# Designed miniproteins, single chains: the designs that were tried, part 53

Each design is a single chain, and the fold is of that chain. pLDDT is the mean over its residues in the fold that is shown.

## One batch from the design tools (miniprotein)

Design m1932
Fold by ESMFold2-Fast:
Structure m1932 (fold): chain A 59 residues (1-59)
Amino acid sequence: GSDITRARKLLQEGKYEEAVEAARKALEKNPDDITAKSLLVEAYRKLGKEEEAERVRKE
């Protein structure tokens, strides 16, 4: 969806905090969205938030 497309673009631009927000919005709309979870994990890892990344991955 639109939020996933936005999250990908923000990750490509290095806007990791905004990418987290966009990916979370996608997950709020579809909690089982593997693509949104993957983007959120990547954004957290780019921010050095490894614990948050692992938490999302295990959800």
Scores: mean pLDDT 83

Design m1933
Fold by ESMFold2-Fast:
Structure m1933 (fold): chain A 78 residues (1-78)
Amino acid sequence: MEELAEKAAEAVVAAYEKFGGDAVSEQLYKDSDIAKSLGMEKASELFRKAAEAAKKGAPKEEIKRLVKEAVLAALEEM
C-alpha cells in the first residue's frame, strides 16, 4: 500500500513540474470530489488541501506529502 501511494505521489509531482500548478490543482479537485462521492471523507479533504497547495505554487515536497497522505487515507477508507 505505501509503495502504491509513493508511486501516485511521484506521478503527481512529475505532472506538477511538467504541466504546472493550475492543471494539477484542477485534477486534484476532481480527485477530491470523486473521493467524497465514494464516502472517503478524509481522502477528499487531503486531495483538496493538495489542490490548494498546487494552485498556490507550494514546493513539490509539500505536494508530494499531501498526495501520499490522501492516497493512503483512500486505501484505508476502502
Scores: mean pLDDT 83

Design m1934
Fold by ESMFold2-Fast:
Structure m1934 (fold): chain A 88 residues (1-88)
Amino acid sequence: DVVEEAIKELESLPFLTEEQIENFRKDLERIRAWVEEQLAKETDPEKKERIRAFGEGVIRGLVDIFRGIQKAIENSKLAAELRKLLEE
């Protein structure tokens, strides 16, 4: 389940609140529901594969954005700690 995998990834990140994770879960479920609706309307197996890959890519891309934001925050904290050390 791509949504549950995405939520587990977000839950592993220490800076996201439980409320933020729950709101994000709702958005990911809406994306998944839209993808399933598109898949139900399509009869071409190759187009179905592209629709599924697109949906998975969007969900994974959103998780990657949050991971990128957190790495930027961590780098900012490391820079601040290094500054404190060098001011001694």
Scores: mean pLDDT 78

Design m1935
Fold by ESMFold2-Fast:
Structure m1935 (fold): chain A 63 residues (1-63)
Amino acid sequence: MVGDVVQAVAPYPKTSEDELAFRVGDELLVLEEVDEEHVLAQSLKTGEVGLVPKSVLRVIGRA
């Protein structure tokens, strides 16, 4: 997943300050795999960085 461009396929309301706010259809760059359930990603739309659940993401390409 690191270096992958991923797309949000499900809505996820931000629940902590460490999490990235995003909407369905937003494209993100995966920077790091943090744990089994989360990646650190950068929004390609806003440039913001934060934690995102892997379960709401689909790989669409590589950077």
Scores: mean pLDDT 78

Design m1936
Fold by ESMFold2-Fast:
Structure m1936 (fold): chain A 60 residues (1-60)
Amino acid sequence: MTAEEAYQAGLDSLKAGDLKGAAENFRKAIELDPTFEEARKRLEELYKAAPYSKSIKEAY
């Protein structure tokens, strides 16, 4: 399992409208490779679209 695979799974979840799945997969990509800036940008975009309330599960 690679950071790139997790990132791709996150993109697939976004296309399907699964924000929770997308966030979980982008978090996995960052855990596997903390320097993976694209995954960090995607996760930040999700947080900005859903500010501070229960917009994505386990956003913290």
Scores: mean pLDDT 72

Design m1937
Fold by ESMFold2-Fast:
Structure m1937 (fold): chain A 62 residues (1-62)
Amino acid sequence: SGEKAAEAAKKAAEAGDAAAASTGAYQMHVITGSEEGLKGARAGAAGDAEAAAEGAQKWAET
């Protein structure tokens, strides 16, 4: 499910939707305890949708 979360977060970031990107990253943190997922969720909450999507993508690649 991490790949789907990362893909959704990337699409949200492309649309400029930081909240949706943050939600995707947080879901990955909850599933795996991933530090990258948590970092992405925090960045998205701060309005940095691109950083949120990047964190999600890095987790999906591992």
Scores: mean pLDDT 59

Design m1938
Fold by ESMFold2-Fast:
Structure m1938 (fold): chain A 67 residues (1-67)
Amino acid sequence: NDEALEYLKKGEKAFEAKDYEKAIEYYEKAIEVGSEEIQKIAYAGLAKVYEAMGDKEKAEEYLKKAL
């Protein structure tokens, strides 16, 4: 799904820019429109964002969803 892949790319770029609010928004959109494989990648992305924000509990929750 090209749309979900574009959201993953935008999420990764936002994360690299430390725009965590935008990274979360794009990863959530990737989950909404993506396949199961894309959803796993997006959940791993959300786990990285929450870890960077210091929210270790949410990071662990999303990491479990990525497995």
Scores: mean pLDDT 87

Design m1939
Fold by ESMFold2-Fast:
Structure m1939 (fold): chain A 84 residues (1-84)
Amino acid sequence: SMSEFVKKTNAAWNTPEELVENMIRVMENAGYKIVSKEIRTFTKDGKKVTEVVLEFESPAGRRYRLHIDLDEDDVILSSSVSEI
């Protein structure tokens, strides 16, 4: 699943940017095409939160959005994938 993919990549990164680059590399090696990537930071309840949004296209031409939220220590709070 995409949640398992996110968990698998989490062990190999120190920054949100490294997480994104690792995910893109694994996806491209599997034949997926990255359409867009966005990393946003904001403050919630006085703490930093980082939001990662990746849009990608499968080998069959279907488009998906992967959304990951990271806490102030860059630990995954939540991840979701949806077809767009």
Scores: mean pLDDT 77

Design m1940
Fold by ESMFold2-Fast:
Structure m1940 (fold): chain A 66 residues (1-66)
Amino acid sequence: AEPYLKGGKILYNAGDYEKAISAYQNALKADPNNAEAYRLLGEAYRKIGKVEEADKWFKKAEEINP
């Protein structure tokens, strides 16, 4: 089960991007090879205007699942 990813998506859809980031980070602590979690983390960082941080996480996702 990936409860942190599901919780993060709910928070993201509610507009709680910073809480979504925290949830995605917890998902990655449990599974550091989860490419979807890195993509979602990048998307959440983009929503809060942290474009450089977003690009970093998108690149990490591509390294795991191109």
Scores: mean pLDDT 82

Design m1941
Fold by ESMFold2-Fast:
Structure m1941 (fold): chain A 68 residues (1-68)
Amino acid sequence: SDAAIAAYRAAVAADPDNVEAWLGLAAALARAGRLEEAVAVLERAVARQPDNEELRGALRLVRAALAR
């Protein structure tokens, strides 16, 4: 839902190091069918924390879904 996306966007703005907020935002966007935006969000999160395997894994999964 748009409300969930807005809430997670506010959460990542408040704490850009909150991995759960980035994952929640990407999941909410993917659920809404907004896969390109989910990829962009996860690319931004990975750029912030390039050694975080959870964010890298999420990015790989969403990219695979977009390529399908």
Scores: mean pLDDT 86

Design m1942
Fold by ESMFold2-Fast:
Structure m1942 (fold): chain A 72 residues (1-72)
Amino acid sequence: DKEEQLELAREYAERLKEWLSKYTSEETAEEAAELIVKAAEAYLAGDEEKAKELNERALKLMEPAVEAARAA
């Protein structure tokens, strides 16, 4: 069920945004979360290349926050 999978992606993205906002800007956290949801949407639409690109962009945005969390 595409709708169920998308709802799970949105829930994951919301939790991720809350965690990221502790270690990076709200803007960066929101952008990363949005990219995760868009990647799920692209994957469900059959655009695997776009889904991969969006996931890679999200991971790149998250790297500084992960490093900040490890340093804290």
Scores: mean pLDDT 82

Design m1943
Fold by ESMFold2-Fast:
Parts: sequence; structure tokens; C-alpha cells
Structure m1943 (fold): chain A 88 residues (1-88)
Amino acid sequence: MEKLAEEGSKRASEGVRKAAEAGKAEQGAGGAIRGLGEGIDRVLAGVDPREAAEEGFKKAEEGRKRGDWAEEAYGGGAAAGAAGMGAL
């Protein structure tokens, strides 16, 4: 779980960095923060932390493929939030 949280954080950071390079730093950072909250909320709603983290990683990959770095940041944040909950 901790390793999944670390990978999610790396994805979120990459998305934020790419968004900033595109002149959309606020959207990238906001995406990562909203994603983190979503990942936590999914686990609190009873979704398995590994499943919720996997959903976040899929969202991050879809964002990356589309060049939507704010979406990549959101997905990475969601994976980190969910996996972080699972590490508790």
C-alpha cells in the first residue's frame, strides 16, 4: 500500500509539473488535491483501497494519453489518497 501511495504521488507530481509547463499550474495542483480527496472518500465509502487506487491509476493513464495533465494529476492524487488510507 505505501508503495502504491508513493507511485500515486509520483503520477500526481508529474501531472502537476506537465500542467505547469503548459501554463495551467493551478488546474494541475487543483486536480491533484481534488483527486486526493476523492481517493480518500472512495475508501471511506467502503471501496477497497487497492481497487480505489487502481481506479486512480487508470484515470491518470487516460489523462496522460490525452495530454490532459490535470486529469493525470487528479488520477495520481486519487491513487495516492486511496493507497494512503489502505496503509493506515
Scores: mean pLDDT 82

Design m1944
Fold by ESMFold2-Fast:
Parts: structure tokens; C-alpha cells; sequence
Structure m1944 (fold): chain A 90 residues (1-90)
């Protein structure tokens, strides 16, 4: 997938590019590559937390919850969704 290669190139140039990590996670999720999607969204989450970006943090947590749900990790999904709601309720 050319989109994956492009986002990986963006990340090589800027490893803290929240949008590149989040978009990479979206592409992996759509391809059913759930483990790769999880890793990409976790990186986006860390970047948002490090920059005190609460909107980005909530989005990454919600996306991570959706990946956990797709993996059948229902407890992890519930925890991620709860954290996303708590961040966005500020």
C-alpha cells in the first residue's frame, strides 16, 4: 500500500507527527492489520499526551478502543473508551 509507505516516510522525517501516526493506524485498521493499527494509535496517544493535546489524546484513545474491540479485547476496549470520554469531558 503506497499510503503506508508515505506515512512511514513522514514518520522517518518527524517521529512525533501525530497526524501521520493516527493516519497510519487508520490505514492498518482498514486493511485488518489490527496489531499494526494498535501500535500506530499507541504512538499517536503518546505524542498527544506529551504535547498536552487533549483532543488528540481523546481521538487516539477512541481509535485504540475500536481496535481492541475488533481484536475481541473487550475489557481493554471499554477501558480505552472510558478514558477517551473522561479526557473529552474537560
Amino acid sequence: NKAIAAYKKAIELNPNDYNAWNNLGNVYKNLGQLDEAEKAYKKALQIAQDSDDRDGEGIALNNLGNVYKAQGKLEEAEKAYTLAVNVLDE
Scores: mean pLDDT 86

Design m1945
Fold by ESMFold2-Fast:
Structure m1945 (fold): chain A 79 residues (1-79)
Amino acid sequence: GMMEEIEKRIKRLEELIKETIAEAKELEKEGKFEEARLLLEIALGLLLIELGIAELIGDEELKEKLEELIEKLEEEIKK
């Protein structure tokens, strides 16, 4: 039903976040630190959107996982 469609959309968002972080890491290897930082900032924004969705649907496990990923990514951006 509708929940399966929501889960599919969340899965697509997770894949986009993963791809964005991977692309940022590739840019860092190429010395493109400014472009890499912009992609990490985009990924952070997308993670914050997913966290909001997790809170709305009451998924505490997903919320905890996302809070850990957000903290890790914020530390990466500050470097």
Scores: mean pLDDT 85

Design m1946
Fold by ESMFold2-Fast:
Structure m1946 (fold): chain A 64 residues (1-64)
Amino acid sequence: MDADIEEARKIAEAKIKEAEKKNGPLTPEQLKLAAVKGASEAVARGLSNEAASLGAALAYQKAL
């Protein structure tokens, strides 16, 4: 896997975990929002939109 995609996935997983700590078990809609927040964070850290989007999608798929 591309290293940037893997980094973006880890960021999205961290955002999902943070949301779960605040709200308890997440609905699919809340999981998607947390993954999108992760993608935004990855882009803010300098990762490409493509890597951020794919990484977030992988984190969301794993959490479902």
Scores: mean pLDDT 81

Design m1947
Fold by ESMFold2-Fast:
Structure m1947 (fold): chain A 61 residues (1-61)
Amino acid sequence: EELKKKANEYIKKSREYAQKAVEDPEKRFEYLKKSIEYTLKANDYMREYKERQKRLEELLK
């Protein structure tokens, strides 16, 4: 659950930086890079959450 919550927070940050990239052309590349990094972190947390669920099922059988 905590991993899923962190993933959602990183998705929110990714969206905020994507919006900033649209609003500030001079820093567009910088903001897009941060947006991508936050998206990757969100994906990592979701992947870890699913992997932990799988490991728990394996251990509890």
Scores: mean pLDDT 79

Design m1948
Fold by ESMFold2-Fast:
Structure m1948 (fold): chain A 105 residues (1-105)
Amino acid sequence: MELEEELKKFIEELEKELKETKDPIVKRVLEKLLEKAKELLKLYKEGADEELLREALELLKEAFEDVKKAEEYFKKGDILKAIGLILRAIGLLIEVDRIIEKLKK
């Protein structure tokens, strides 16, 4: 799939999920995912390395799946499992930031 199209579709999915979520922790992590996805799209338009952009996008997609699973655990009252998934998503976001710094150099 075309990287620009994939980035735009992912941004659309994140914006939809943000409108539907009521959990404040889930909302904050989704806002960070959306911020990073938009930054990747900007870097793509500036001619950044597509292979590194694809690596970062896959990490963001994994973080998004973790956040969606965390929201379901919050709804069930399984707070410890939800927090574990949120921490994993935050770890993936830190890896994305590392890739973004490489893309800027």
Scores: mean pLDDT 88

Design m1949
Fold by ESMFold2-Fast:
Structure m1949 (fold): chain A 90 residues (1-90)
Amino acid sequence: SDVEALRARAEQLRRLAAELEELGATELAELLREAAEALERLAEALEAGDEEARAEAEARLGALAERMRALVAASPEARAALEEALARVR
C-alpha cells in the first residue's frame, strides 16, 4: 500500500541519516531525519483522509528536497558523504 511504502521509505531515510551522522555530515543527516518525519506525517494523513495534512506534508517534503539539492550542489564534502552512506546501506 502507499502508506506501507511511505513508512518503509522513512525507515530507509533514518538508516541513511545514521550513516551520514557517522561520516560527520550532520546537516544532511538532519535533513533526512526531517524528511523521514514528513513521510510518516504523510502516511498518517493518507490513513486519516486528511487533505490539509497531506498537502502540508507534501509541501514540507518538497522544501526539504530543495534544501538537500542545494546543500549537495554547494558542498563536495556533503556529496561525497551521501555517496558513501548510500554504498553502506546497500
Scores: mean pLDDT 89

Design m1950
Fold by ESMFold2-Fast:
Structure m1950 (fold): chain A 82 residues (1-82)
Amino acid sequence: GKIIEEEIGDVKVIVDYEKGTVTIIHGDKVETFEIDPENVAKGIGSILRIIGLELDAEREGNSDLAEAYRIARKYAMELMKK
């Protein structure tokens, strides 16, 4: 398995390729998205939720959090292609 960690300001994005998870850490908030390439509907749902959270962060003026969700969306899409 491969784990990637990226930092955007004070926000952390952790991708676990073996578990198929994308985790976002911002202060006390931890969000984990499970991406199962065998469950296309669940995977699409998770990606759409990440897109919604990215747009919400942009609307709230949190550019670092918006970028973190954008990176999370990119990795979620890559996990779906397996």
Scores: mean pLDDT 83

Design m1951
Fold by ESMFold2-Fast:
Structure m1951 (fold): chain A 68 residues (1-68)
Amino acid sequence: MELKEKIVKLLQEAGLTPEEAERIADEVLSVDPREAGFVAYRRLKELGLTDEQALRIALEVRELKLKS
């Protein structure tokens, strides 16, 4: 619950809508932690974020999930 809330908040701060942030957070939480960053990066790029923004956020998401 708190992990999903942190991911959703991080994504919304990056400019995503609540619906987009929830969808990506759910997808990230459903995959292996090693894949979570790549999944987040790909989705953020598809939504129009820059490579730098998408990579930074994806790495933070991956770290949050790896920390359990």
Scores: mean pLDDT 80

Design m1952
Fold by ESMFold2-Fast:
Structure m1952 (fold): chain A 72 residues (1-72)
Amino acid sequence: MEEIEKIYKEIKKTLEEMKNATSREDVVSLIAKILDKVGELIDIEFERMQAGEDRDKILEESKKIYEKVKKE
């Protein structure tokens, strides 16, 4: 859970950096970084599902973390 919160915060920070990007190379690099972080989230959630955690519980907890990060 804390690892997921960290990844959401890193995505948020990268989106803020994108607002100041002035070159095509910078934009492409930042998009690639976001996609890598999304991949990390998918891997964590998939591992939780494989470990036998309830899918609905996983989704609910992820939504709560996302809302917490949005409020900060």
Scores: mean pLDDT 77

Design m1953
Fold by ESMFold2-Fast:
Structure m1953 (fold): chain A 71 residues (1-71)
Amino acid sequence: MSAEDKELLKKARELSKEAYDALKAGDVERARELVEELRKVTEEIKDEKEKQKLSAAIDMLEGLIAHREAA
């Protein structure tokens, strides 16, 4: 894994945590913004296995956001 991928991976994990925390706080708008930023960071990652893991995390967060907005 490249040094650049390592840096992007750290940023992606931080964004995932912040999005989840925003969602727990009921801040759906902020959670959406953080997930959008997470998507952009994930697109830059070259390691396909790590990219797949992040895509799964994004899908989970998007599902939680959609569930909150539909209620």
Scores: mean pLDDT 82

Design m1954
Fold by ESMFold2-Fast:
Structure m1954 (fold): chain A 68 residues (1-68)
Amino acid sequence: GAKEALLKLKEELESDPNITVTLVGDNTLTITSNLSPQQLIALALRLLGEHPDLDVSLSGDTLTVSAK
């Protein structure tokens, strides 16, 4: 299901050494990084554009990506 797509996304995002991704359950990724707030907003917009079937939320310095 959604887990395989999220695991592939995790591998793609972790090619950037500034990004750490954790799979929570089977349908959610938690993304932590040392990126600036503006870089995090840019990443969130990019993820929304590339993955319209995913829900993306930003809370402080943490991005959460969930399969619908």
Scores: mean pLDDT 80

Design m1955
Fold by ESMFold2-Fast:
Structure m1955 (fold): chain A 56 residues (1-56)
Amino acid sequence: SEAEKLIEKAKTLGFKNIPSKEDAELLMKAGFKSIADRRTVELAKRALEGKKKLEE
């Protein structure tokens, strides 16, 4: 799936907190279905970090 590709790219780029497959799928459904570049990975990570900060 596209979410799996996004997660693989995050690992290749050396991100420590890689988004979960489910969260990546939700972000892709919101507008990143066919575009999975470095910027998409960074946006996904930042969105998840923002969510974590609000939950803390």
Scores: mean pLDDT 57

Design m1956
Fold by ESMFold2-Fast:
Structure m1956 (fold): chain A 68 residues (1-68)
Amino acid sequence: MSPEERVEELRRRMEEAIRNRDEERFFELVVEMVALGGTLSPEERERLGRVSDALMRRYLAALAEEEA
């Protein structure tokens, strides 16, 4: 599996965790994504950063809805 394919797989799994409000699973996947980022080129790292930012914003919005 290529690094790019692995990033896409992690993104899909993280989106599923957000939908299920599975906080523990989401953070497990964040740790895996950070570890993967250390092996990527600068361009791939920037792409990963954009994906991570979008997912984090979505996750925080879901938490805000629950706590509001």
Scores: mean pLDDT 73

Design m1957
Fold by ESMFold2-Fast:
Structure m1957 (fold): chain A 68 residues (1-68)
Amino acid sequence: GEELHKKAVEYFKEGNYEKAAKLFEEAIKQGYKPTAEDYEMLSTAYYKLGNREEAARYAVKAAELRLK
C-alpha cells in the first residue's frame, strides 16, 4: 500500500489526476490508512477530473480527520 501511495503523490504533483486518484484508492484498498492531506489530494484530483460528487465526498472525509 505504501509504495502505491508514494506513486499516487508523484502523479498528483505531475498533474496526472486520473492516475493519482486510482493509485490513492488502490493504496487504501491494500490497507493504507489515509491522512487528511491524502483525502484533500483525492478531493482535488476528482475536482480536476470534473467529478464534483467524489470531490465533495473526499473533502468531507478530510474535514472529519482535521476535526479529530
Scores: mean pLDDT 85

Design m1959
Fold by ESMFold2-Fast:
Structure m1959 (fold): chain A 64 residues (1-64)
Amino acid sequence: VEELQRRADRLAAEALQLRARGETGERLKRLAREAAELARELEEKGVPLSAGQREAIRLAEELG
């Protein structure tokens, strides 16, 4: 579980950093999607999500 949390936070941070730089391409979409998938898995296991993980879920939904 802790490993999933660390990976989700890392990918979420990377996706948010790409968005902040104005990137809107496939890499941003992939990173946001992967972070959101890990965050949803943590939520299914009863682990409360961080602010970054919730933001990644919203970003992934917006990007499709």
Scores: mean pLDDT 78

Design m1960
Fold by ESMFold2-Fast:
Structure m1960 (fold): chain A 80 residues (1-80)
Amino acid sequence: SEEEEKLLESARNAIRIALDKASKMTPEQREAIKQDILNIAESLGLKVGKEKAIEVLREVRKEATPEQQAILDEVIAHLE
């Protein structure tokens, strides 16, 4: 549906914004970013299902830096 497409795109954008905040990443900032992304993904999963939330994370991962990919991999592992 158009509503679902908007939710998926909003989630992709929110995850990218959260990752971009971490341009100078301390361990504390990394953990905070991971929790922000996990909260976004869990909220999305409640609306569209866990499988689609994981697909959004995998799509963002394709354009992410290696450091950002490590955070996304940890979030995906928590959702599986």
Scores: mean pLDDT 84

Design m1961
Fold by ESMFold2-Fast:
Order: C-alpha cells, then structure tokens, then sequence
Structure m1961 (fold): chain A 87 residues (1-87)
C-alpha cells in the first residue's frame, strides 16, 4: 500500500471513530465534509504535502472538538510516522 493510501486510511479511521464519539448530527455532517476534502486532496496533491496538511488539520480539529483530542493525537502520531518514511 502506498504512503498516500495508508495516510488516507488513517484519516478515514479517525473520522469514523470521531463520528461515533459525537452524537450531534450537525457535527457528524461537518466531519463528513472534511473527510470528502481529504479524499479529494489525497488524489491531487503530493503525498508529503497531503501528510503535512492532514497533520495540521487534525491539530486544529483537536482544538475545535476537545472530545476528539485522544483520537486526533493517535491519528497525528501515525501520520507523523508515515511522513518520516517519505522524508
């Protein structure tokens, strides 16, 4: 599996778990929109740029939704490991 595909799977797993943790349908819909954007970017940008963007976006999301902090930190660590493989 390519680093890009692995990064996208990490992002998808995070959003699936995040939606399960959030019971508010409006917040779940916002997460669906963000996941669609990541899926689009994964097909169009360089893998290193995708990984850096995803890490930064998850750091921002962790601040916006404190209830997702542990899930976001877990995903960020996995994405950082993938980034080290490419650099």
Amino acid sequence: MSPRERALEVVREFFERAKAALTDPAKQAELDVLLRLFEHEARTVDPVEFLRGAIKALETLKETYPELAELAEEAIERLKELLEELE
Scores: mean pLDDT 80

Design m1962
Fold by ESMFold2-Fast:
Structure m1962 (fold): chain A 76 residues (1-76)
Amino acid sequence: MENIKKAEEYLKKGREALKNGDYDTAISYYEKAVEYAKDDPELTARAYANLAVAYIHKGDFVKAQEYARKAAEALA
C-alpha cells in the first residue's frame, strides 16, 4: 500500500519536527500525510489530529479547532 506507507512516513517526519519545536515543518509534513491518507479514514483522522496539535503549539486556535473537527468528521 504505497499511499499508506507515504502517509505513515510523513506522520513520522511531522512528529519529529514537532518534537524539535519546528511547528511550520511539522504542519507541512502533516499536510502531505493527509494527501496520501485521503482514502483511509483512520490515517486521515490521525493526520488532521496532528495538524490540530501543531496549530495549538503555534497559537492558531481557529485552525486547531478546524482540523480537530476534520479529524472527527473523517471517522464519521
Scores: mean pLDDT 86

Design m1963
Fold by ESMFold2-Fast:
Structure m1963 (fold): chain A 57 residues (1-57)
Amino acid sequence: SNDELLEKAARHLGMSVEQLIDGLRSLNDEQREQVVSTLPLSEEEKERLLEFAKTLK
């Protein structure tokens, strides 16, 4: 689920899920790709996280 993926990404960055979501919301697509590429996630997990970020207002 997206919740599990967000928790995993947030733990790696040393922040809360809320802080991660706020961070992603403030970034453009290029910046999101740059940040997500640094995470120790599978390519599938990275794609899912980027897709989720596109749903943020």
Scores: mean pLDDT 83

Design m1964
Fold by ESMFold2-Fast:
Structure m1964 (fold): chain A 66 residues (1-66)
Amino acid sequence: DYEKAVEYFKEQLKKDPNNGVAWYGLSLAYEKLGKEEEAAEYYEKFLTLDASDQEIAEAIDLVEKL
């Protein structure tokens, strides 16, 4: 459920606004929902962070799991 993924990651960002997993997860979830403009905005923010490949993998797993 991609809408649940969006809600989950938005809650994570309330706790830590620099959470790369949450920014990438929001980008991916919005992409899956067909909301390309929102996906691009969250992805652009993600690119400003020094996120690891492990954080990207975690975000992908969480989007598919939720």
Scores: mean pLDDT 80

Design m1966
Fold by ESMFold2-Fast:
Structure m1966 (fold): chain A 68 residues (1-68)
Amino acid sequence: MEEFEKARKEALEQAVERLVAAGLDPDTARKIAESIVEAAESFAETPEEIYQRALRLTDHVLAVLAEK
């Protein structure tokens, strides 16, 4: 339980940091990051998988935003 909570928190912080670094407003970045982490968690069975999937989804979102 605590490991899952820590993984979600770390994934959220990393996603927010990457989105903000790409030029997004911190509030918008957090909303997008929360959606990313929720999606990652829905398909993950381990804390490590939540983190890995969330970062992968974040990179995908950044690629889409760069091509808009």
Scores: mean pLDDT 80

Design m1967
Fold by ESMFold2-Fast:
Structure m1967 (fold): chain A 64 residues (1-64)
Amino acid sequence: SHMEKIKLHAKILRLMKELGMSREEFIQWLKEKFGINPEKLSDLLDLPVETLKRIIQALEEEKK
């Protein structure tokens, strides 16, 4: 669902802010952890829902 992806994307942006990650730091982290190198953050909406959920889980582990 596109609406589900939008909600997951919003959660990712909130977690980035809580962790104090810049856009550049987040893109580097995505490359290292998931092998994903987006040109822009909105490109995350092209990823499967399951991939977005895994990114969220990994960001929540970084917060702990």
Scores: mean pLDDT 82

Design m1968
Fold by ESMFold2-Fast:
Structure m1968 (fold): chain A 108 residues (1-108)
Amino acid sequence: SILDRPVELPERPLPTGGESREYRRQALRDIAVQVAKLAMEEAKKRGLTEEEMRRVASDALSDIAARFARDAGLTPEEVREILVQAAKELGLSPEDIERALARFDAAL
């Protein structure tokens, strides 16, 4: 592709094309999980209940997802998918996931 595309086009792909986009999604999912885990650990240190820790994790996922939609060059739909995947990895309930998605949509 570098040899075949010496000029910039209006819809120029990233240097690694689809690989770069897929790797970015995987990296962003891992970041979202890490951010939520750190938020839950801080909540646990402060003596919050398991329900309150899940709320803190859901809120942290919504906040990081909004940053991904703004800064990562992904669509809101792709970011919602990352949020759902991260929430499932964290063991969040369907209700926690629904709240996180609603908060994310409100931030757009």
Scores: mean pLDDT 75

